# Designed miniproteins, single chains, continued (3), part 39

Each design is a single chain, and the fold is of that chain. pLDDT is the mean over its residues in the fold that is shown.

## One batch from the design tools (miniprotein)

Design m9425
Fold by ESMFold2-Fast:
Structure m9425 (fold): chain A 56 residues (1-56)
Amino acid sequence: GPLSDEQLRRAAEATGLSPEELRRAIRAAEGLSPEEVLKLTDPRVRAGGAARHVFA
C-alpha cells in the first residue's frame, strides 16, 4: 500500500521536496500497474499524442 503521511514527510525532508510533490511522485509510481505501463508505452498511443498527457 501507499506510504503514510508521516513517512511521506520524513522522505520529503530527506529528498528536499515538499510532501505534496513527493506524494504525487509516489502516487504516480504506485498507481501504475505493469499492464497500465504497457498500455502507456504502446507506440500507437504515444504517436496519437498521448505522450503529452503522460509527461504533462
Scores: mean pLDDT 57

Design m9426
Fold by ESMFold2-Fast:
Structure m9426 (fold): chain A 58 residues (1-58)
Amino acid sequence: AKELGEEGERLKRTGDHYARQGKFDEAAELYRKAGELYESAGDTAKAKELFEKAEALA
């Protein structure tokens, strides 16, 4: 659970980096993966935010 949240945060930061580079498809994929990890960790609010970020870029 704790490790899942930490990995989700790492993927989110990588997604933010790709979005700044204009790599929106890659960023959206990373945000979706991060959201799934946050949901598995029980953080539904962060998961929702990341899924919304992914949808906005796709």
Scores: mean pLDDT 80

Design m9427
Fold by ESMFold2-Fast:
Structure m9427 (fold): chain A 81 residues (1-81)
Amino acid sequence: ELAEILKKLRPDVPDEVIEREVERIRRDLASDDYVARLTGVQELIKLLRKAGKSDEEIRELLLKLGVEEKVIDEAFEDLEK
């Protein structure tokens, strides 16, 4: 799913490169560093909005990726104000 979104945004990038980007994103989201995790979530929200995903779709995807709801809420709040 995330790989499909990244490929849509960057269709000229090889699938193997997209898969490595997905693994990097998953690693960042699973970080023990709260600030790094929050920053990674914020960056991913921006990327997914750019891909045309709704905030609801983004929340569902982040939850599937194992991101805690509190981190998702803070990331959305920070991006609004």
Scores: mean pLDDT 78

Design m9428
Fold by ESMFold2-Fast:
Structure m9428 (fold): chain A 57 residues (1-57)
Amino acid sequence: MRDEALMRTSLRMGRRRLEEGDYEGAIRYAQEALELDPSNEEARELLEEAERKLRES
């Protein structure tokens, strides 16, 4: 449905921000995806990776 499409878009945008070095932006998009589907493992993995990158930066 529409909410799943929004989740997929948020995940894609978050991943793009990670690749660009915008870790704060990646965290925001991952959190938006988790608000749409809290059980989404891909969103949780993206959030954890972005947080690790931000700490190491």
Scores: mean pLDDT 81

Design m9429
Fold by ESMFold2-Fast:
Structure m9429 (fold): chain A 79 residues (1-79)
Amino acid sequence: MEEEKRKRAEELFQKGLEALKNGDYDTAIKYFEEAVKIYEELGDKEGAARAYTALAQVYLMKGDIEKAKEYIKKAAYLR
C-alpha cells in the first residue's frame, strides 16, 4: 500500500514536469500539489521539498513572484 502511494506520487510528479515542459502551468500546478499531498502523507520530506521546489518554478514562469517565494520557503523548511 505505501509502495503504491509512493509510485503514484512519482507518476504525478513526472506528469507535472511534462505539463511544465509543454507550458501548461495550471496542469503542472495541479499535479505537483497532488504529489505534495501524497509525499506528506508518507512523511517523505525530501519528496515534498522537491515538489514544493517544482511549484516555485512554475509560479516563477507565471510571473507570480510572491507565490514562488512561499513555496521556496516551504521547501527550505523541509530540508
Scores: mean pLDDT 84

Design m9430
Fold by ESMFold2-Fast:
Structure m9430 (fold): chain A 76 residues (1-76)
Amino acid sequence: MELELDIKLAMVQMGVAVAELTLSRLPEDDPRREELERLVREARELIEKAIESEDPEEREKLLEKAEELVRKAFEL
């Protein structure tokens, strides 16, 4: 069901956008900055791979991994 994957993609993309906005507002010396930058970068890479994948199962797995990274970013 590709519609559910499209919704998941949109939600994960929104989560990354919010995390990036948070990162841009953090002081340069905030101890969370380095970890947040890493999580956002890795989540973006997984999203790009999911968009490029023609396999729905691979796309779902990549989006689940990206969602987990976004969740970790919000736990900081």
Scores: mean pLDDT 81

Design m9431
Fold by ESMFold2-Fast:
Structure m9431 (fold): chain A 64 residues (1-64)
Amino acid sequence: SKEEKLKELDERLERLDEELARLAREIAEAADDRERRRELILREAGLTAERMLLFVEKKVLEKS
């Protein structure tokens, strides 16, 4: 159902928000390691894009 799909999307968004928060802390801790920081920032960019796509999917589903 629509309600079940919305709940699944909310749970996935919550998990992504938790992962992004952990990653932000790791980036801060790696401030003096340029190569590691670059890799972590690229991962953060990828997860941010994934979160944006899921958020859009949720908004489209809410309108249906």
Scores: mean pLDDT 86

Design m9432
Fold by ESMFold2-Fast:
Structure m9432 (fold): chain A 104 residues (1-104)
Amino acid sequence: NEELVEEILELVKKGEFEKAKKLLMEELLLSEEEAENLVYVLKGLDDESARKLVTSVAELVELARKYGDPRYLEQIREGISGAAENLKEREKLRERAQKILEEK
């Protein structure tokens, strides 16, 4: 579903995060928390990496629908949560570095 992937990426680029979150929930059946975490990850990625991630999520959702196997959805959840946590840790390190530079 290339059109859905491009629409989500365009919304994230425009800062329309609530609309991107809604599409992720409605079309990819993500929970509100999963959709929020995915948008957060997409904001921190380059265009190529963001496209690959959304495409992979969409493919895993289609596999989950086709085979009725919840393990595909579990892989999506773990991947999104891990990526979001890694970006949050990077932001914390950046904030700490800024404070050190200000506390001369």
Scores: mean pLDDT 74

Design m9433
Fold by ESMFold2-Fast:
Structure m9433 (fold): chain A 83 residues (1-83)
Amino acid sequence: SENLKQAEKYLEEARRHVEKAEEVKEDLKKTSEYAGEAQKHLAEANRYAMKLDPESSERINQEALKIGQELAKALAAARKAAA
């Protein structure tokens, strides 16, 4: 479905921004900027997921949760490096 394609697209964009955040983790400002973009894309993925069947929605939400956990680790590492 079109909603599934949009949800998957936003998950991919979120993951790319998490990768960028991890790459620049020694720069807290840049990591925070990429993290903000990743969070926006995760929110959009979840909005499209709400329009899907329960099984597909759960799958997208679980993937979004995993990406969010990776993002949290990148932010924690950047904050620790900045101290």
Scores: mean pLDDT 85

Design m9434
Fold by ESMFold2-Fast:
Structure m9434 (fold): chain A 90 residues (1-90)
Amino acid sequence: SEVDKLVKLAQEYSDQKDYKKAAEYYEKAGELLKDTDPKRAADYYSQAAEEYLKAKDYEKAIEMAKKALELDPDNEVAKLLLEEAQKKLK
């Protein structure tokens, strides 16, 4: 599927330590799923947030974590990533 291709690219870029590209591909995977599988989309937005944190793009990490929580308010990973990204901006 297209989602599987995007996730594979995200993982490959993450392995290469191109965290910004990894985050962009996880974000695209989340966008494709948000209307059909919002909980799975939230998991990919959370992964995008983690990759943006690694890239030190704290504003984008916050944005992705908030998108995850909008789709799945109980997503514990997204809650933790939001708190970590907010701490980094202090």
Scores: mean pLDDT 91

Design m9435
Fold by ESMFold2-Fast:
Structure m9435 (fold): chain A 65 residues (1-65)
Amino acid sequence: NGKEIAEKIVKKFEEEIQKLDDEKAELVRRGLLLIKQGKIDEAIELFEKAGLKKMVEFIKEEKKK
């Protein structure tokens, strides 16, 4: 369920997301929308572009469930 994955990301990485610059914050917002749509692999690419390796690892773990 993409909606649950997106909610878990926001809760777990709330402080990290708040500290991002505008460009990285926009990539995270787009990635979260893609996750909610079930486009998990496309979302991973956006988070990788943003340099958010810990979020990428978390998403890959949640995708396996």
Scores: mean pLDDT 80

Design m9436
Fold by ESMFold2-Fast:
Structure m9436 (fold): chain A 65 residues (1-65)
Amino acid sequence: SMEAEARSRAEELMIELVRLGEQNPELKQELDARVAHLARAVSFGTLDEIIAANREAEDLLAAAR
């Protein structure tokens, strides 16, 4: 389902954000906040909120590359 796909994508993005924070300690606080945002969207948000949070995380990861 689209919801299962969005939740799976959020999990992958949280792992990538954690890894980026481990590689760039100066960004860790900001990246930890983004992981918390995704975790809240997955736990308490709507499907649209999960999709939006995933897009924000993808944009952040793309800008950091």
Scores: mean pLDDT 86

Design m9437
Fold by ESMFold2-Fast:
Structure m9437 (fold): chain A 70 residues (1-70)
Amino acid sequence: SLPGEFKVPVSAEDAARAAERLTAAATAHPGDPEAHIALIDRLLEEGLISEKEAEALKRVIELAAEERAA
């Protein structure tokens, strides 16, 4: 249990859940980086990832999109 005064920015479980959703989206829409970025923004709004993790995930999507385009 965590005290209510301290917000946990990301738990390992929340990060894993976010990664799972991103993997599912990448599988369903492999050539749609815009949809993946929108999902990352949604995960950030829901508090499942931190701003730093959102930036890192957006970078991964950019690289994946470039690889699929090649």
Scores: mean pLDDT 65

Design m9438
Fold by ESMFold2-Fast:
Structure m9438 (fold): chain A 59 residues (1-59)
Amino acid sequence: MNYEEEIKKLEEEVKKNPNDLSAWNRLIAAYKKAGQEEKAEEVRKKRDELVKNGIVDFS
């Protein structure tokens, strides 16, 4: 399964729409499916930082 293209598209999507929590969650899932757990963790931390700073909904 080709996760590289999916990851690239999702990276661009979160860059364009940092408020799209769904895109962040899909990016984390794509990294996990690719076996890149360290990158999935970094993306999760980035998402959580945006939520803390009020850029993404806290609910």
Scores: mean pLDDT 76

Design m9439
Fold by ESMFold2-Fast:
Structure m9439 (fold): chain A 114 residues (1-114)
Amino acid sequence: MELSVEISGGSLPSEPAKEFEVKITAKDKKSELAAKVIRYGYEKAQELVKEGTPEAAEMAGRVLGRAFQLARKILEAPDEKLEEVYKEGIKELDSFYQEERDRLAARRAAEAAQ
C-alpha cells in the first residue's frame, strides 16, 4: 500500500489563495479509493477558495483536512469493508462541505443585513 500526495500553490502569507493543485499517485485499490476521497475533497475546497474571502479559504482548509482524515480511514480499513468505508467517507465529506457552504451563505446574509 503506497500513496504519494503533492500539493503545490504559491501565495504570500498575507494574500488569499486563489487556487492550489494536488497531485495524487496510487499503487493499489486502497490507495486508489483514498486518492479519490482526497481528490473529491480538493475539488470541494477549490470551490470554497474561489469565493475569495479569508473565511472561505479557512473553510476550504477544514474540508481538505476532513478529506485526508477519511483517506486515512480507507488506508487503515480491512479489505472486506474498504468500499463501505469509502462510500460513508464520501457521504460524510458531502455533508461537511454542505454545512460549510451553508455557514458561508448565512454569514454573507447577516453581513448584508447590517
Scores: mean pLDDT 71

Design m9440
Fold by ESMFold2-Fast:
Structure m9440 (fold): chain A 65 residues (1-65)
Amino acid sequence: SSELEVESARIIGEDALKKSETLSKEEQERLIEVLREYAETARKQGREEVAKIFEETVEKIKEML
């Protein structure tokens, strides 16, 4: 994975966390599902660092629930 891809994933994760604070519980659950799909796709492509970032973002959103 490129450094740009990792940094982009971090930016996407931070943006998702900020937006999650304004979302309903149902919308937060949908966001978690989307991020999990991103992580799974990244892992299948061998992009472990990107996958880990999205998985960590999911856990942070879950802590807010």
Scores: mean pLDDT 83

Design m9441
Fold by ESMFold2-Fast:
Structure m9441 (fold): chain A 78 residues (1-78)
Amino acid sequence: SMEEKLKEADELVRKADEAYQAGNFEEAKTLYEKALEIYKEVLGEDHPLVDEYKRKLAGAYVGLGNPAEAVRAGKGIR
C-alpha cells in the first residue's frame, strides 16, 4: 500500500540521517536516494517532502566532495 511504502521511506530517512551524522556519507546517499524514489512515486515530484529530501541528498553529496552531483540532487542549488 502507499502507507506501507511511506513507512519504508520514513525508516530509510531515519537510517540515512544516522549515517550522515556519523560521517558515513556514501551510506547516507544510498539510503536518501532509495527514500526519495519512494516519495516521488507516492507523493509526486512537486511535494514539499520530495524537495526536503532532495536537499538532504545534496548534503550527502557535499559530504562526499561531489558538488556537481549535489547541485543535480538539489535542483537549483548553485
Scores: mean pLDDT 82

Design m9442
Fold by ESMFold2-Fast:
Order: C-alpha cells, then structure tokens, then sequence
Structure m9442 (fold): chain A 99 residues (1-99)
C-alpha cells in the first residue's frame, strides 16, 4: 500500500539522517581537536550526501502520505525533511570553516 511504502521510505530516511548526524558530529569534534582538515571535509561531504538522500526519500514519503490522507505520516515526513535541510546547512557551514 502507499502507506506501507511511505513508512519504508521514512525508516530509510531516518537511518540515513542518524548516520549523517553521527558523521557531522565526528567532523565537528575532529575540527575542534585540530585534526586533519581533509578528513573533516570528507566527513562533512559524506554527511551532506546522506542528508540529501534522506531529503529525497522524505519528499517522496510526503507525496505518498498526502495521497493516502495519512496526516501523521505526512507530519513525520515533513519533520524528517526539515531535519535533512538543517543538517545540510550545518555541514555546509562546517565546510566554510575548513577552507
């Protein structure tokens, strides 16, 4: 069903965001400790890749949830999309500090 497909997309998006958040946290800590700037860049760039993928999945889930009339799934998808956007902004800001 559309609701089952939306739920699977949201679960995948959440897992991608959790990994992206972990990588960004690692990048921030490495930069704070005066670590390798190229490693900080790679971690931040990977976090952006995962967050962009999560955003795509969340947007697809939003469409499916809206068509199914599931308000709870729609709000959950919106929340994950906003988390992904925020994470991309934070990672881009970190990249500017390394260059």
Amino acid sequence: SMMEEARKLLEEARELLEEAERLLEEAKKLLEEGGDKEEVKKLAERAIELARRALELALRAMDLAEKAGDKKLLLEAIGLALRAIGLIFEAEELLKKVE
Scores: mean pLDDT 91

Design m9443
Fold by ESMFold2-Fast:
Structure m9443 (fold): chain A 56 residues (1-56)
Amino acid sequence: DRELARRLAQHETGLSDAQLERIERARTDEELRELAAEAGISVRTARGIKEALQTL
């Protein structure tokens, strides 16, 4: 479920719930890049998290 996907992403990346929620809600690739940079993760990782959260 979405909550499990969120917990797994948090465990793997160390991101807060608020950071994961902002990634899920990002509307543009530019927003996703900014969030990834702030969190210290790659854009690829952020995109993967967004896709996982939106598919479940």
Scores: mean pLDDT 76

Design m9444
Fold by ESMFold2-Fast:
Structure m9444 (fold): chain A 73 residues (1-73)
Amino acid sequence: SELERRMEREIEEARRVLERERPEKAEEATRLVEEAARLRLEAERVEEEDPEKAKELYKKALELIAKAAEVAA
């Protein structure tokens, strides 16, 4: 799905930015990125059965990515 592809890309980009810009904060922010990845996997699992719930999980994952960016900044 589009949401899954975007989420996967956001997680990968967030990881690369964190490693480059703020190595000392990277570990802290990486945990938030890992949690976002977990929510993405859960969204993928429920997407066929409950696409609305999957959307909600993707949005939550994006919020965690944004929070990770704030921690890294």
Scores: mean pLDDT 76

Design m9445
Fold by ESMFold2-Fast:
Structure m9445 (fold): chain A 57 residues (1-57)
Amino acid sequence: REEKIRELAEKYGITPEQLLGAVEAYETSEVALRVAAKDLGLSVEQIREAAEEVKKL
């Protein structure tokens, strides 16, 4: 699990901590999701994809 989280974070060019924060934002609200995407330099679609992959772990 931890290894897959690291691989996902590396794929998106972010840290594992940032990835988990993005998943939390996705579960919280559309506004939080957009803020996380902007802060990480990712699209909203990339955060949704990453969150769904983490959820399957």
Scores: mean pLDDT 77

Design m9446
Fold by ESMFold2-Fast:
Structure m9446 (fold): chain A 110 residues (1-110)
Amino acid sequence: RPPRVLVADDDAELAAATAAALEASGAEVVGRARDGAEALELADRERPDLVFLDADLPGMDGLEAARALAARGIPVLPVSDEIPAELLDLLEATGSLAAAGAIISALPAP
């Protein structure tokens, strides 16, 4: 089955472009979240294989969102201009980076 991906980004145009690119690459986009709380609600409802996470989401910082998603066993791929070292350390320690990389590498090249 295609990988099920959740996109969490408060920039609606960037989120739409990311979703379109993921679907063109063979993924199923199960939802788009505009803040950290919505991302967690959609993750609990849809149970995605991967979350694309903007670290600058309103209402919850990217580290809090990533920690909560990792606790659910859901891999996270951060997408932002600057990724905090603490976030990278968390994603490495939880195996999220390796799991996200495996899912992304399974998508066909454009």
Scores: mean pLDDT 75

Design m9447
Fold by ESMFold2-Fast:
Structure m9447 (fold): chain A 102 residues (1-102)
Amino acid sequence: SAAEEAALAELRALFAAADRDGDGRLSREEFRAFLDALGARYGVSLSDEQKDELFDLADVNGDGRVSLEELERALLWAHLNGKLTLPDVLFRALVRRGALQK
């Protein structure tokens, strides 16, 4: 839907804004900045400890950097496990995007 596409485009824009190096991956510091921006936009409130927990979950390879794909999976997991509440439109958009990953 147009609303889901808009939500994904906004998520990608927030990711790109946090990505200071432009390498398509976020450091822990950049990831915290991303979550602060997401929280401001969607009314999500997370402690620094919760942000770090989400980064560690997203950083599956343990290399200290998180891709957009890893971030999207971490946000879905966090929503499904009650760690944060995403807006319905963003949650639906991420589910459809995640379900199509092979």
Scores: mean pLDDT 80

Design m9449
Fold by ESMFold2-Fast:
Structure m9449 (fold): chain A 92 residues (1-92)
Amino acid sequence: MRPSVDGAIDAMKAARAEGGTVSASISGDTLTVTIRNAGPKALDGARNAVRATEAGGGRATLTVNGDTITLTIGGLSVSDQAAVVLTAIGLA
């Protein structure tokens, strides 16, 4: 499900542009993205990632606690995992 990964990547890029801090981890086929000091564009990107995942029949969760966003997306391919890791470390 490509659009869910693209949405997560967009959320991470928006967070960095707004001065937030991004952490990403992968366990099996599940991506967890944590954004601290999240701005409105990072939140909108995370919501769009959830909608894209759900529209494709996938599973995603979004938790907002103050200015911290936790986004979880399941069902990632190995290539999707690589794209997310490169984006999280600022190389993509």
Scores: mean pLDDT 72

Design m9450
Fold by ESMFold2-Fast:
Structure m9450 (fold): chain A 69 residues (1-69)
Amino acid sequence: IKEIVEIAEPKFKELNEEQLKKLKEVEEEIAKEPDKQKRQEKVIKFVADALRKIGDILDESIKEVQAKK
């Protein structure tokens, strides 16, 4: 677990910065979008993309640990 966390930690820090930037972009998009349904879709897409990136980082970190061992 600790080895996976050590590999993933810098990637999660980068993801946090990317997510903050993306959140600002989504807020601007929502402010410009008059359609409630389209605004909801943008929020759902943002959350889904964030979860997928977290999963990808974890999968990659696990593979790196397994390759070393």
Scores: mean pLDDT 74

Design m9451
Fold by ESMFold2-Fast:
Structure m9451 (fold): chain A 77 residues (1-77)
Amino acid sequence: LEEVLKLLDELVKALKNKDGDKAALSFVKIADLLNLDSDEAKPLEELLEKLQKAIDEGNEEEAKKLVEEIRQLLEEL
């Protein structure tokens, strides 16, 4: 959990700096740390995929909203 939250903070910083490569790397590492085949992780997987799409589309507002939703979900795990 600590490592995942650290990667989420790095992702947020990358988004603020418009560093798409660093944001994508942090996203991939978060996804890899979360057992993606677990039913318990499925809502996180869906949010992470939506976040990647928002980043790819340059939708900064939607990306920030998704990051906040991911953070809240991680705190519940």
Scores: mean pLDDT 71

Design m9452
Fold by ESMFold2-Fast:
Structure m9452 (fold): chain A 60 residues (1-60)
Amino acid sequence: MPLSEISEEGRKLLTEAMEAFDKGDIDKAIELAKKTMEEHPEEGVAQVAAASIIVSSRNS
């Protein structure tokens, strides 16, 4: 499956989650990643990336 399977909206949510993670806002990063998974269930690549952010961030 091509990597371009991710929608613009899914990619924006993932980008916001990554930016929150980079700022140390772990709670926000996890919330945005979960939202990406819930709102874009058909986008396998978005789901994998969002799960990766959650695993990397961890809830404190």
Scores: mean pLDDT 73

Design m9453
Fold by ESMFold2-Fast:
Structure m9453 (fold): chain A 80 residues (1-80)
Amino acid sequence: MENLKKGIEALKKGNYKEAVKYFEQAIKDDPNNAEAYYLLGLAYFKLGDSKRAIEAFEKAIEVDPNNEKAKEFLKRLRGE
């Protein structure tokens, strides 16, 4: 939970590289946290890394098939 909060704070400040590190730690602490994968995807997208963003959103959907935010973002990135 702490790493997830720090990642969100970094994301809000525009510190996307720092946000990635915190979300990676949150995933290590809880590999079933679909929200952490979704937020990791957002951070990678803000860094211009669309390939890693897609991978993170795919993992969010794999962990939680009802993650509509990750599905919608992934659809837009794939041009669907």
Scores: mean pLDDT 85

Design m9454
Fold by ESMFold2-Fast:
Structure m9454 (fold): chain A 58 residues (1-58)
Amino acid sequence: SRDTILRVAAHDLGVSVATVRRLLSALERGEISAAEAGRALGVSPKSVNSLAEALRAA
């Protein structure tokens, strides 16, 4: 489920589920770039896009 993916990602990244959800929602709305989300999460833009695709597939 999406909630499981979000919890696992938040744990692996050392951030809250709310932070991951907020950044991915902003990315989906076009309010921030994948590079901006990546900087906030401490990962590459490619990793952000991979996480977003995994959530869309779930």
Scores: mean pLDDT 81

Design m9455
Fold by ESMFold2-Fast:
Structure m9455 (fold): chain A 75 residues (1-75)
Amino acid sequence: MKKKVEVDPSLPEENRRLAELLAEKGLIDKPVTADMLPGLRSLARALGLPESDVATPEMIEAVEKLIEEGKTVTP
């Protein structure tokens, strides 16, 4: 990933934490804003979790585990 990704501070804490994790690992390449809520639902489906407009602890744990295993998660 070629640049630092900015996370919208107005997002819920869980969404910001997930976005920061994804940006730090280079899995996203653009600022994370409220407009990315559809992407969050797609990410939940990719992880095999229920769709949600808010990042759940289960989504964060699943992404952390996949990153530790060296796998890529795409919304």
Scores: mean pLDDT 60

Design m9456
Fold by ESMFold2-Fast:
Structure m9456 (fold): chain A 66 residues (1-66)
Amino acid sequence: MEKVEELIKKGDEADKSGNKEEAARLYVQAAAEAHRLGDNTTAVYYAKKAFDLLGEEADRLLAEAV
């Protein structure tokens, strides 16, 4: 649990600094750790949050390319 909370905290800090790629990476790690501990609700939540962050960055890059 502490490790999941630490990864979430680091992810939140990265998101606050505008580093969405690092935030997404940390949220994926938090989701994986939560899944390993049997907390599927937390795992799904943070996996989706990471996906949404990466999707926003990908959409921005695609908009710039067009």
Scores: mean pLDDT 76

Design m9457
Fold by ESMFold2-Fast:
Structure m9457 (fold): chain A 65 residues (1-65)
Amino acid sequence: SSRREQLEKELEALKEQLEELEKEIEELKAKPELSKEDEQRIVTLESARGILEAAISFIESLLEK
């Protein structure tokens, strides 16, 4: 398989992880009342989102040449 195919598969996996993470953030923020645990979870997920977005951008830059 080509290097490009490997990067495309990795990008797909990271985008799926980002979608699941964003869904969890949205579900937590949609709660009528947030617990302290929910607030801590949101902070953790928002940090992870930043890391995933950076990784996605990096791989996309590699695919764009």
Scores: mean pLDDT 85

Design m9458
Fold by ESMFold2-Fast:
Structure m9458 (fold): chain A 57 residues (1-57)
Amino acid sequence: SKEELLERLYKAAEELSEDKSPSIREIAEKAGISVGTLYSYFKDKFELADALVLYKV
């Protein structure tokens, strides 16, 4: 589901936070998700970024 995907991405970003500023590509790779798969769930990169921010808060 989209929520499960967001949780994986958020956890990957959190794990990579020791690097300070991980890229979306690095987050996707850490979560074991292709960038193409991300776009199948999100209309564009802006929607993905917004969803991650909203998921965190």
Scores: mean pLDDT 69

Design m9459
Fold by ESMFold2-Fast:
Structure m9459 (fold): chain A 67 residues (1-67)
Amino acid sequence: SLLEEAGQLALRMAEAEKDPRVAEAYRRIGEAFLAGDLEGAREGARELGRLGYDDTARGILRLVEHL
């Protein structure tokens, strides 16, 4: 349930993003959460960090630590 909610939220964030690279990172995170792929979610979060979304990346990494 929490993984599904996190995944769906990330996919909605991807749809709202105007930067295609940021949108792709959110889509990867969403797909990873829906698949239960915590390493894929971490990789997507690190990509968000590289794109300048450091606070969001940190939040996602903390969420993964509590799952």
Scores: mean pLDDT 86

Design m9460
Fold by ESMFold2-Fast:
Parts: sequence; C-alpha cells; structure tokens
Structure m9460 (fold): chain A 71 residues (1-71)
Amino acid sequence: DVEERRRELAREIADKILTSFIEAAKQVLKDYEEKKKAGIKLSPREERAYQFAKSALKDEGLEDEIKEIEK
C-alpha cells in the first residue's frame, strides 16, 4: 500500500500548493488594484499577471472575492 500512501501524500501537497497559490493570487490582485487606484499604469507583464490571478480565482469559484478586491 505504498502507492496509495504516495498518492495521498501527493494530494496533500497539491492541496497545500493550491491553497498557497490562491492566497498569493488574492494578494497580487490587491496589489495591482492599489496601483490602478493610485493611477499607475500596469506594464504588459503586470497586466498578464493580473489577468492570470483573476482567472485562477474565477476557476476556484471565488468571483465574489474578486469583486470585493476590485471595488
């Protein structure tokens, strides 16, 4: 049952990575929204990062969180 234990551990690691990624994506959105509110134009790289973070949060069903950050 070493294979089952390895799959379980891999799922736990993946869940932790996903949770950390979601929190990071929220922080990225907040940071970029602050820049936008300050009148700072995002670079093309920053705009791609912003869109990527937003898409990731939408895929997780966190659209309400996105709307709160964008207010």
Scores: mean pLDDT 79

Design m9461
Fold by ESMFold2-Fast:
Structure m9461 (fold): chain A 53 residues (1-53)
Amino acid sequence: LDELAERLVLELGRDPDRTFSQAELARRLGVSPATVRRVVAALEARGARLPVR
């Protein structure tokens, strides 16, 4: 999960003018949408705010 969290943050940083859906991030990271949702939930539980809808 930590590696996926880092890749998620880097992916968002590459396109700072864009908001990604969980499904689109899943395609870009090569994981399932459920995995993206889990990573986003874990980061938000730690106080992060992400431009993911």
Scores: mean pLDDT 75

Design m9462
Fold by ESMFold2-Fast:
Structure m9462 (fold): chain A 55 residues (1-55)
Amino acid sequence: SEEERAALEAEAQAWVDRTLAFVRKLFPDMPEERLAELRAQLEKAAQSWVEDRLA
């Protein structure tokens, strides 16, 4: 359902945000370009996870 998708997307986004916050804490000197690339990869993984859960 659309409600289920929205809930899963919210959960996935929270996971991305928590993961990035943790990475920034552990690697404070990481360049912004690397962080942007990592965010893109995490968001791609999050989208795949949502699609898999709705399959």
Scores: mean pLDDT 85

